# Ledger of designs, part 103: designed miniproteins, single chains, continued (4)

Each design is a single chain, and the fold is of that chain. pLDDT is the mean over its residues in the fold that is shown.

## One batch from the design tools (miniprotein)

Design m15806
Fold by ESMFold2-Fast:
Structure m15806 (fold): chain A 60 residues (1-60)
Amino acid sequence: YAITTAKEDITLDNGQVIKKGEKLEVLGVVDDNHVLVKSLTTGYVGSVPKTSLESGESYN
């Protein structure tokens, strides 16, 4: 579990966009490069690249 912030605009597979600066709840790890997140602003859930999230957050 962690809360992070999108450091850039992220387009999800369903066409919805997480905007830079939105706060995200990390729900789990999808693979080595992607995590499942929920936007605290919009409520959207999707897989996003770890590199598009603020550095310094952990999944602990």
Scores: mean pLDDT 74

Design m15807
Fold by ESMFold2-Fast:
Structure m15807 (fold): chain A 75 residues (1-75)
Amino acid sequence: AVERAAELLREAARLAREAGDEGLARLAERALRALEAGDVESALIQAELTAGVAKALGHDEVAELAAEAARLLRE
């Protein structure tokens, strides 16, 4: 679950950057950094935040990836 969540967050950051939203990419990268540090609780909070921000900005694909990462981290 953790490895898959990390992969989804990397993809979310990549797509956000390709869409021109560096701030959104950095939010996804912060979630990934927390996961890499073993801080699953912080990673979950950051992934949920990334999904919400992406949804509000209309970056639906980024929102779906970040939401799926958060779902996996809740398991």
Scores: mean pLDDT 86

Design m15808
Fold by ESMFold2-Fast:
Structure m15808 (fold): chain A 84 residues (1-84)
Amino acid sequence: AEEILKKDPNNAIAHILLGRKYLEQKKYDEAIKHFEKAIEIDPNNPAAYRLLSKAYREKGEFDKADEYEKKAQEIEKQHPEVVA
């Protein structure tokens, strides 16, 4: 993980890992920023949308949390090979 973070700041997986660490630390704004960056790099990854939904829910922004959860479900329906 640390080697990926040092070599490629545009790596979607690296941003997901950093976002998860911030989420565990209850640093929701930092977590959101990393998950948003992961979505910019890989917009077809439903995991990033679900994590963004979780971060918004923990922050108390339930409407945004529901929106991103729906986006994750839509991606899974449109890209069934990613769900396998």
Scores: mean pLDDT 77

Design m15809
Fold by ESMFold2-Fast:
Structure m15809 (fold): chain A 73 residues (1-73)
Amino acid sequence: SELLKEAEKLVEEAEEALKKGDYEKALELAKEALELALKAMEEDPSEVLRAIGVAIRAIGLQIEASLKLGVKL
């Protein structure tokens, strides 16, 4: 699905932003990636496992970026 491909792209961009120390951008991109991965799971049940993988990566990036920004989780 286009949503899942876009979510995967956003995860890659979030990982790159995190490596560059742009934690705010990494957080925003990871949040958007999670939203798209959840929509992809709803629209196509055959992609659920792949979408779950993207969602887990997006959640992990959100946690890491938030901790780097000094947010209490």
Scores: mean pLDDT 84

Design m15810
Fold by ESMFold2-Fast:
Structure m15810 (fold): chain A 80 residues (1-80)
Amino acid sequence: SKKKLEELKKKTEELFKKALEAIEKGDYEKAKEYFKKATEYAKEAAALEYPEEAEKYKAEVEKQGEGVLKLIDEFEKKAK
C-alpha cells in the first residue's frame, strides 16, 4: 500500500540518520545495528515500489547494505 511504502521509507531514513549519529559518537556496534534494520526496511520498500522486479531490487539493496557494513568495520579499525 502507498501508506506502508511511505512509512517504510521514513523508517529507513530515520535509521540511516541514527546510524550516522552512532558513527560520529564512535558507537560502531550501534551503527551496524541501525544500518541492518534500515537495510531490511529498504528491502521491503523496494519490493513494494518495484513489485515486477522485487527480487532484483531486494538483492541490490542487500548488496549495498553489506558494503556499508564493511565500511563501518573499516572506520572502527582506523578509530582503534
Scores: mean pLDDT 82

Design m15811
Fold by ESMFold2-Fast:
Structure m15811 (fold): chain A 117 residues (1-117)
Amino acid sequence: AEERLKRIEEITEILLKNMTPAELSALLELLRNGDIEGAIELVREKLKSLGIEASEAELKYIMAELVLRFDEFVKDLKDRFGNKAYTLDAAAQAALDAVYEKAKKLREEAIKEIEKE
């Protein structure tokens, strides 16, 4: 389980480094609209394009981690770009707050499914 989670974290890092700004924007928009199934499908297709196969449980985990990492990017934008970035970011942060709690729950569910496999 622990070794498999480390591999999934590695895949998540590869995914983040290989997603375009347009793809990240599309993922964020799906998450803001509560389209979790669409978000998972977008991640699935991107991984498939990179030659990476993932189980349903692994996809749920990866998607949840991407949502949690958006908070890190949002904080980085505030620190690096100042007031203009902070003002644009505030509305996005408010929209993401509800999705973050759902992402945490999905991550815990995915871990249990992965441990069962």
Scores: mean pLDDT 69

Design m15812
Fold by ESMFold2-Fast:
Order: structure tokens, then C-alpha cells, then sequence
Structure m15812 (fold): chain A 86 residues (1-86)
């Protein structure tokens, strides 16, 4: 199941990527951490917010510096998710 969710993090549809990131975040599974770190730079703000939420739940120390950068993101929902994750 987690492997299938990790594949969905690279889907062409941003809604699929967002849903996969949210589901991984609810599971708190660190196996997706590397893929989620890449999603913090996604073109879609809702995907970036979902990745921040997931990394906040996983508490991966590698996410601290990328999440601090998202505090300055153009989208207020991304900034709020980064604040929650830190």
C-alpha cells in the first residue's frame, strides 16, 4: 500500500499527488520521506501544503530547512502548513 502511494506522489495529476501525500501523512510512514521532500518544490501549492503536512507528521529532520523556506512561500496555505509542520 505505501509503495503504491509513493508511486502516486509522481502522478501527472496534482490532485492525485496531493491525496497520496495526505494519506502518507496520516500513516506517518518515513519510507516516503525522500519523495515528500521533492514534493515541497511541487508546482501546485496544495501539493506543497500536503507534503509539508506529511513531513510534519513523520518528523523527518531533513525536512526542517526545506519547511523553513516554505514559511516564505507565495501561497498562504503552504505557509500555514509549514508553520504547523515545524
Amino acid sequence: MVDELIEKLFDEDPEVRREAAMEIGKLGDPRASEALLKLLNDEDPYVRAAAAFALGNIKDPRAVEPLKKLLEDEDPIVRSSARYAL
Scores: mean pLDDT 84

Design m15813
Fold by ESMFold2-Fast:
Structure m15813 (fold): chain A 66 residues (1-66)
Amino acid sequence: GPEAEFKKLLAEYAGQLLEKKLKYEYPDAKIEVEVVNNDTLKVTIELDGKTEVYEIKYKDILSIFS
């Protein structure tokens, strides 16, 4: 229904906001944000030859921006 589509749009916006924020804070880092499944984002940060990988639930991202 329309509510489900709205939630997906919010998740996509949350992902875009997170990527923009991380690129602003770490301009020399290679940052990739990927949708892994319907409720999870994968964030990969590569800086100074070190790679860190984080998995974040959409609900947690929405809480950060609430």
Scores: mean pLDDT 73

Design m15814
Fold by ESMFold2-Fast:
Structure m15814 (fold): chain A 76 residues (1-76)
Amino acid sequence: MGEAELTMLLLHARIKMEQAESEEEIEKIKEEAKERARKIAEELNVPEEVLEETLKAIEEAAEEAKEKLREKKKKE
């Protein structure tokens, strides 16, 4: 199922983003995850709606990771 593949991709991307030390690194992980999601969706003939949901979730995960990183930096 393409949906399960996209879910696993999102989980792996979130883990990598949480381990990132900079906002630039988070952006790179986000772009790589989005590219991979599009390739998986094409190969597994995933509905466009499911792909869009996954891309949105990847972007939301990146923003959340950046916010957490900013909070960590503010705490010194």
Scores: mean pLDDT 81

Design m15815
Fold by ESMFold2-Fast:
Structure m15815 (fold): chain A 68 residues (1-68)
Amino acid sequence: SPKLSKEEAKEKLEKAKKELIEKYPELRDVIEQALKESIKMLEEGKEPEEAENLFLSKVLQAIDKLER
C-alpha cells in the first residue's frame, strides 16, 4: 500500500471522525478528543500510522465501554 502523506492522513481521520460521530453520537466528545490528539501527533512529526493507531485505539475503547 502507498504510504499516506500527513495531509492525506488528516483527511482520512476527519472523514472517520464524521462517520463515527454519525454512528455513535454519544461518543462525540471522545471521538473529537481522539482526533485532536492524533492531529497533534502528525503536527509533531509522528508517522501517519502512529496517529491512526492512537485514534483507533481510543475510539475502540470508548465503544467497548458504551456497549457494556
Scores: mean pLDDT 81

Design m15816
Fold by ESMFold2-Fast:
Structure m15816 (fold): chain A 58 residues (1-58)
Amino acid sequence: HMAALRRAEALARTAGVSVEDVLAPNPSDETIRRLAEGLGVSPEEARRIVRELHQALA
């Protein structure tokens, strides 16, 4: 699971949010928006990325 944690840290830094915000069970709409903007993807794609990270850490 270390690769998933490192990815979460990289995503958080790119979006300017905390890793705790990315890994929260229910990330806020603001966290999703900032991730989408930072990554250059849609909010739907950002939510998908976060779900995949949560699955990898389960």
Scores: mean pLDDT 80

Design m15817
Fold by ESMFold2-Fast:
Structure m15817 (fold): chain A 82 residues (1-82)
Amino acid sequence: SMKEQVEQGIKKFKEALEILEKGGSIDEAMRAAGLGASTLPVDERKKLTEKLAKAQRSDEEKAKEIVREAAEEGLEIAKKLE
């Protein structure tokens, strides 16, 4: 259902932020954020996917910043869809 899809998105964006907060793997945080983005409407999903692709081509420090911003933005979008 749409509600379950939104709840999954919130969970995945929170997971990405928690991984970054704990100093975990940037690759794992990026995967979690990507799974969160996949639950969003097409326009928002496209924007976050493009940001995550840019993170993959960035140095580690910049990649962490972009992934955090993408996960925070995605979480805010998903919460508004509740």
Scores: mean pLDDT 86

Design m15818
Fold by ESMFold2-Fast:
Structure m15818 (fold): chain A 75 residues (1-75)
Amino acid sequence: SEKEALKLLKEGEKKFKEGKYDEALDLYIKAYRLAKDDNLKKKASDNMIEMYKKQGRDAYAQELELFTRYDLGID
């Protein structure tokens, strides 16, 4: 549900601020999958991209950015 997606996004943001990147990433992935609102999907994906960048996984970040731009039609 959309309420669950928003809750997962907020929990992910909390874990991100706590430096718990693996937990935050998992929560953002779940938020993206459950969300129906493209704005919420985009926010989750933007946070996931930032996670990969913080982990030094720039290629993964770029691939995810291209995927989400395609999926959301924002290119």
Scores: mean pLDDT 81

Design m15819
Fold by ESMFold2-Fast:
Structure m15819 (fold): chain A 90 residues (1-90)
Amino acid sequence: SIEAVKQALDDLIAVVREAAETGVIDADRLTAAWNALRSAVLSITTEEDFKKAEELINQALAEIEKIDPKNAASYRDMFNTIIAEAKKKV
């Protein structure tokens, strides 16, 4: 559902923000957040909800890139991977 995508993105942003503020990256929590996002996006079955998910993902990526510019390329790659996989279902 679109709500699951929003929740997963909020969790991901929170983990990234904490890492940027503390200098400590919890890789397991980060991986769990990415897996939750992937599962939520792959659960989408309509083109309309998929477009909403893409918009939310792009907004989240922009926010993450502001928080952690050094790792921006890595975050972009992971988001692109999720979007590409989800497009196979539409």
Scores: mean pLDDT 78

Design m15820
Fold by ESMFold2-Fast:
Structure m15820 (fold): chain A 95 residues (1-95)
Amino acid sequence: SMEEEAIARYEALRKEIREKKPDEVTIHLPAGASVEQARAAADTLVEAAKAGVKKIHLYVGPGLSPEAARELARGIAEALKINPDTEITLSNTPE
């Protein structure tokens, strides 16, 4: 399913971040994302911060529930607490 594929993509991205420690990463959260997808995206933000990623581009599709939005906000806050030098650019875009 699209949800399983999205979660698997976040897992693969987290592995790449840990192994390669890139200077820049892009994270996409699709339109109508579930709480599980938002949590996986949040976990990916946190892993990027731990790896010392300098720039994170976060693209957020429309239709997030309040619960999904809360999970994403938590991830952003945790990432900035771990690495205050990380630049997070948030763009609200239709997917």
Scores: mean pLDDT 84

Design m15821
Fold by ESMFold2-Fast:
Order: structure tokens, then sequence, then C-alpha cells
Structure m15821 (fold): chain A 100 residues (1-100)
């Protein structure tokens, strides 16, 4: 469906925007960006945004605060490490994953 494909495209754009926003908030210097739009087998629009970057010293402290606040498992990361932020959006959900 062209309408559902357009919704998936908008979700992908919003997911990338949110991933970039989180990278800036977490003191990550962005090296690469990518996004993908898809429909599930049941026709549910899905947008994914990915950012890969280098975490700063201030970013490590912000990341630890984020992980503690959200209950996410804290990664053993240090300044200068490469991290990935993945945001997955559907019309009913948001998922954020941070990996090193």
Amino acid sequence: SPELEERARLLAENALWLAEYLAEKLGVEIKSRSSSASLTEDGVPVGVGRVVGIITEEGVERYKAWAKHTGEKELDIGPGDEIEIVVTLTEGSIKVEISA
C-alpha cells in the first residue's frame, strides 16, 4: 500500500531524527547515519534510525545516568569508544537500543 509505505518512510525519518537527538544529548560525535523503512508481513509500518559515533568523556557520564534512569543494562564503555544508537518506531511503539 502506497499509504502504508509513506507512513513507514515518515517513521524512518522520525526514528533517525530521534537517534541523532539522543546522540547529541549523550555527547556522541556522529560518524554515520542510516535509516530503513519497511512493512511487516501483517502490513504494519516500521521505521528504523541508526547512528554510529564516538562517545566523549561527558557522554560516558550522560550515558551512565541514562542507563541508570531507564533500567537498561549499563555497557562497559569509555571515552573514545564507538557506540551505536538504534531507534525503532511503529505507530504504537518506540524502542531505543544502545550498543558498543
Scores: mean pLDDT 85

Design m15822
Fold by ESMFold2-Fast:
Structure m15822 (fold): chain A 97 residues (1-97)
Amino acid sequence: SEERILEIVRKVLKELGYDDSTIERIVEAVRRILAGEELPLDELKEVMKTLGKALTEARNKGILSPEELAELVELYHRISRRYFEELKKKYGNKPIK
């Protein structure tokens, strides 16, 4: 299912008019996140925001089947959870001085 979700991401970003270099950069970041690799918070945030916009546009334009849309929703939730967990690790539990 990993290659399937990466193709769904490529399909939506292409339909939204992203250039090939940006599409492959986002797809590679998604692949690394799915592999459990650590990414910078700014890169995680960019991927999360890009997929959120892609979900909205996929719904509006009918680009994806219901099954493909469900897979993109699950990916978005997974990346969003990862971003907020990493944000909490970096900024959580600072001793109040």
Scores: mean pLDDT 82

Design m15823
Fold by ESMFold2-Fast:
Structure m15823 (fold): chain A 97 residues (1-97)
Amino acid sequence: MELSPEELERRQELADLIADVLNIIGAAYEIKYGDEEQREKARKELIETVRNLGKRLGLSDAEIEKLIKEFEENIDDWDKVAEIVNRLTKLALEKLE
């Protein structure tokens, strides 16, 4: 079964979204359960992943900074982190349509 260039591009975009979501979840897990050094590194990785995802979703710099602030203020609240991730995932899926 041969994939069209458009189908390949859509699959790559979906794979990138899945990777970003997994990276955010993994970083949040390390922030909650890691040692001090692991937490500091994971916070930086989370911020960088959110910036990259926000840019790919076409968010403004102001929207990206607001989103980063939401993660930083709620990073210890796993339910809030899940809510933000779900909101981003829905936005990304709408942009793929």
Scores: mean pLDDT 77

Design m15824
Fold by ESMFold2-Fast:
Structure m15824 (fold): chain A 82 residues (1-82)
Amino acid sequence: AEEIKKEIEKLKEEIKRLEKEVEELKKEIEELKKEVEENPDDRETVTRLVGAEIRLIGLEFEIELKKKKIKELEKKLKEIEE
């Protein structure tokens, strides 16, 4: 029981870290979008924006996988405590 609680807490801490990375990346994406609006022919800035958006999708997917694992562990913990 205690081991599962520690694993859940570790996953929650990892999610908080990833959510901070997502917020930072969203700020970078907004800055890059402004640069693209000012110079849409800047292929380097457009490439950086696309790369950042792909990374955002990857981070959001990782967060969802960790949230799903927490739900599975919480269900297992309830079954053990009964």
Scores: mean pLDDT 84

Design m15825
Fold by ESMFold2-Fast:
Structure m15825 (fold): chain A 58 residues (1-58)
Amino acid sequence: LTEEELKALEDAIIKKKLTKEELEELVKNLSAKEIAEELGISEELAKKFKEEWKKLNS
């Protein structure tokens, strides 16, 4: 993730007031497209978020 992509992702999460547990459920249960729709971000950014989440939790 670039700094700009990370900021956009953080802003989206803050706006939606999601907890870490809620984010984990989204990443595990939703596709990149569904996450993009839920967070109001691009599908490409949602895909990168899923990849980074796997690195942080595995």
Scores: mean pLDDT 79

Design m15826
Fold by ESMFold2-Fast:
Structure m15826 (fold): chain A 90 residues (1-90)
Amino acid sequence: TKDELLAEIDKVALEMIEKLEEEIFEAIKNGDKEKLEKAKRAITLIYKVRTLAATATPEEQKKVLKRLKKALELSIEDQIKELEKVIDEL
């Protein structure tokens, strides 16, 4: 169902955010300003994807879910690129 797809999207999105929050902590600890800004941008894009997915069709939601699962395995820079593409296609 649409609600089940949204719940799965939220689960994957929250897992991505949790990993990015750890990356933010490490970036602050190491003084890595570039990594900090990239991780913050990725989190912002994840929230935007979640917002857009809530009003999307079930077919679009399935595509979003698949792409978020793929993005979990990518570098922060590649996650940003993938998330931007998802937003543009919604």
Scores: mean pLDDT 87

Design m15827
Fold by ESMFold2-Fast:
Structure m15827 (fold): chain A 58 residues (1-58)
Amino acid sequence: SDLAKGKELEKKGEELYAQGKYEEAAKMFRQSAEYYEKAGDLEGAKKALDKALEAELL
């Protein structure tokens, strides 16, 4: 459940990023990371946070 929510939010973040909605994408990536952490997927959480930081630079 938490892992699935993390993946769903990550995908939504990628869709927003593709649309140039970088601030909204960063928020989705940060929420995705929180769900990955709750699921115990620390590697997934780190990758999602990296994506959020990249979006925040734009």
Scores: mean pLDDT 87

Design m15828
Fold by ESMFold2-Fast:
Structure m15828 (fold): chain A 73 residues (1-73)
Amino acid sequence: MKEELLKEAEKSVELSKDDPLLTAQAYFRLGDIYEELGDYEKAAEWYEKAAEVSPPELRDLFRQKAEEARKKA
């Protein structure tokens, strides 16, 4: 169930808080889950948070995802 996936993603954020790369992955996963739920505004917010903590190579990918989510909102 999507709600269960959201809970698991939130737990991943808590477990990864001292590792910026793992935190970025957890934020990106939350964005994906909110997009699946149709909450495009929250999805874009989480993708932006992932971009903020990720290295330059992943930042553009996460920003692109945020823009796609905003278009659907």
Scores: mean pLDDT 76

Design m15829
Fold by ESMFold2-Fast:
Structure m15829 (fold): chain A 76 residues (1-76)
Amino acid sequence: SMKKEELLKEAEELKKEAEEKMEEYNRKTDELMRESEEKGPSRELVLEGASEGAKGLGEVTKNLMEAKELEREAEK
C-alpha cells in the first residue's frame, strides 16, 4: 500500500503537470485569438479555438481531481 508521503508527492506531481498543461493550452488559445484578429473577424475559428481550449481544461481538471483524491487518501 502507498504511504502518506508517497501519495502527497504523487498529488504534487499531478498538480505540476496540470499547471504546465494549462499554460500550454492557454498559449494555444491566445495564438488562435490573435490569428483571428490579424486575419479579420472569424467567429468560427474563435469558437473552434475556444472548444479546443475547453477540452484541454478538461484534461487539466481530471489531473487536479486525481490529485485531490490522492490527498484525501493520504489523510486517512
Scores: mean pLDDT 76

Design m15830
Fold by ESMFold2-Fast:
Structure m15830 (fold): chain A 77 residues (1-77)
Amino acid sequence: AEEYLEKGKELFEQGKLEEAIEYYKKAIDLDPNYVEAIINLGKVLAELGRNAEARLAYSSLPEEYKEEGKKLIATIP
């Protein structure tokens, strides 16, 4: 899971946003509770203007991160 998260971050830094999304999704497929991958997925989706998908990603955060998820959703237009 961490390997896919790291690759996603590298792609994001290179401006390869769609490829970054694919790798963040792969990390989440291996660990559905991977908070860092979910947050990074939401951030890149919001940057692409895919706001509904970004909200959905943040809403998938585990219950213990519910408040953090709400704050992140509030940053989306």
Scores: mean pLDDT 81

Design m15831
Fold by ESMFold2-Fast:
Structure m15831 (fold): chain A 62 residues (1-62)
Amino acid sequence: TKELVEKLAEALRKKDGTEAGKLLRELAEKVGADALELGQKVTELVVQGKIEEAVKLVEEVA
């Protein structure tokens, strides 16, 4: 879980949408979260330039 969160944070900061999407799905499956809902919230924060807020959201779910 922590390793997935760290990799996802790196992908988000590098703006690698393909890698971030894969890691988001893996994290959601592992913690039993809704991947679509989590993905929408993360995307909204990223579009607003709030990358660190998106990382915090991912850490809270994990």
Scores: mean pLDDT 77

Design m15832
Fold by ESMFold2-Fast:
Structure m15832 (fold): chain A 62 residues (1-62)
Amino acid sequence: EVEANELLRQAGEAHLAGDFETAVELYRKAAELDPSVLPHLARVYEALGKTDEAAALRAQAA
């Protein structure tokens, strides 16, 4: 089974590679295990131009 830290690492690699679809999927899975990942998911949504979704995730994480 994959832990949140491993998913977060893989999501970060996908994000740096410009594979935002894979990054969103991996960050979303990591956030299901550990909500402290939500700000990282918000950053990817901002990169995709989904500012409303990013703002909602940051509000949820605060």
Scores: mean pLDDT 77

Design m15833
Fold by ESMFold2-Fast:
Structure m15833 (fold): chain A 66 residues (1-66)
Amino acid sequence: SAMEKLKKLSELVKKAAEALKKGDYEKAREYIKQAEKETGVPLDTEARTLEELDKSGKRAALTLLS
């Protein structure tokens, strides 16, 4: 369901954000790719900042609710 995908997106984006805060770009990319796979919605797999990740995550969430 869209709600289950939204929950999974939120969890994985949060983990990616934590990885970015630690400078672990490889781990962040893995979480972002997993979020794409789990939700079927495109995300910025090359996001290097929290701002880039937040914008991508918000867009994905809106797509899931549309």
Scores: mean pLDDT 85

Design m15834
Fold by ESMFold2-Fast:
Structure m15834 (fold): chain A 86 residues (1-86)
Amino acid sequence: AEGFATVSRQAAAVAAAGLRDPASRKELIRAATRMLQVAQDTGSVLAARDELSRAGDEAAAAVPETAAKIQALRDEAVSALEAAAA
């Protein structure tokens, strides 16, 4: 859980840095994938999902100009995490 929270914040920060740089989108996807892997290793997919959502929302609030991109990444990661849990 703690490790996932750290990775989630890092992914959100990478998402925020993605504004005006389409190449950064690839980095955002990589970060989300790492977050999903950490969530699986933690054994609590639901808790990891909630932490990911929170971190993404916090990052979007901190960098409003990239909010849509951060939220899209967060939603993408959450959907992938839930699919992995199914």
Scores: mean pLDDT 58

Design m15835
Fold by ESMFold2-Fast:
Structure m15835 (fold): chain A 82 residues (1-82)
Amino acid sequence: DEEKIKKAEELLKETIRKELKEPELLKLAEEIERLRKEMKELLEEAKKNPEKAEELKKKAQELSDRLRELEEKAAELREKLE
């Protein structure tokens, strides 16, 4: 029973991605994912080059601010759909 529910959730997620009615949500999700990937890359660079950590912190803060703005937009669009 729970296994069937899990499969149904995965199918719904795939259907939402494939047939998303609000294309703006898809674009926001893609941009958020891209920025999260950039943040992860900055963290890896900071680990390898600690001397550059201060410069990388500034970039990480800018990415964090951008992510917050995009997440707020995504939340607002979700409220309109629900």
Scores: mean pLDDT 72

Design m15836
Fold by ESMFold2-Fast:
Structure m15836 (fold): chain A 68 residues (1-68)
Amino acid sequence: FVGTPEEQARVYLAQAEYYLDRALENPNDIEALKKAIEFAQKAIELDPSNERARKLLETAKELLEKVK
């Protein structure tokens, strides 16, 4: 899709939140953590001022480091 960078960032943030929730519910789903990180990074690239995306990225990375 094509939208404003802010709209695109919100979509990526929503995807990141979905995968983070999935990873929290299923600790063995490391791919969900990787996807949460990927989508959060894309959201930050489009909107660097998005603190919610930045915090989510930090949380997902911390969880991934604790697992592998």
Scores: mean pLDDT 79

Design m15837
Fold by ESMFold2-Fast:
Structure m15837 (fold): chain A 82 residues (1-82)
Amino acid sequence: AEEEIKKDPNNAEAWFELGLLYLGKGDYEKAIEYLKKAIELLSEDDPRLAEAYEGLALAYFKLGKFEEAEEYLKKAEELRKK
């Protein structure tokens, strides 16, 4: 993940995997940073886009930012309804 980002900072998969890694570590601020970068680079049709929004919602919820968590959860739900 970090190696891929050093080689290609536009690698959506590397940002996505790094975001999930930091989410799993409980580093929610880094998870948010990296998942937001992944979302910028992922296409509308990418199945990882919904998972990235779910990861953002969880990270914001864990930080006590419930309004942001609800917003990103709704975006993930809209993507999964397609």
Scores: mean pLDDT 80

Design m15839
Fold by ESMFold2-Fast:
Structure m15839 (fold): chain A 57 residues (1-57)
Amino acid sequence: MKLSEEEFEAEVWLSLGRMAYSIGDYDLAIKQYRKAVELNPEYEEAKEELERVEKAK
């Protein structure tokens, strides 16, 4: 399967956001998840993670 560069970059940003969340850096996690959504606005998983982090803060 071929991903666009934007879709691939969005996945990288989602992974970085998850790492930040796992270490308790919620501000960094929010920033990284927002970047993923910006690159791929259809990225449901990134949108869900962003909302989850904002509620956990």
Scores: mean pLDDT 78

Design m15840
Fold by ESMFold2-Fast:
Structure m15840 (fold): chain A 74 residues (1-74)
Amino acid sequence: SVAENRAKEFEKKAEEAIKAGDLKSAARHYALAAQAYLSMGDYDKAREFAKKALELDPKNLMARGILNQIELLE
């Protein structure tokens, strides 16, 4: 699906940002991947990528918001 392809592109961008040493950009791209997975109802992957974003940038508001949203959908 289009949403799945978008999630995969954000994952690739995050990995390229890690290779470049840009952890803040990598966190942002992982958070965007998590948002795409959340929109597809894939809560396991959304949680996984939101946590990866917070490991790289603990202050990433998007990733925190995604985890909070998933907890409400449990």
Scores: mean pLDDT 87

Design m15841
Fold by ESMFold2-Fast:
Structure m15841 (fold): chain A 87 residues (1-87)
Amino acid sequence: GVLNAEAHYNLGLVYEKLGKLEEAEKEYKTALLLKPSFLKARYELGKVYEKLGKLKEAEKQYKLVLELDPNNKEAAEELEKVKAKLE
């Protein structure tokens, strides 16, 4: 349900602040399974992938954010940073 997606997203934020990136990834993925349009969870999953060095996975998440919100400056900026690292 939508309420459970928000709870998993918030737990992901807590794990990310603690540096528990693999746990944060799991919680953001669960939030997105419950609410695929959850742009905040998708953006944070991209950032976690980038911190884990999973640059192609990060690129995919930022592109998906921009498909739903083409004017998202934060996602566009992070996408350009990831592309530069992949070159």
Scores: mean pLDDT 88

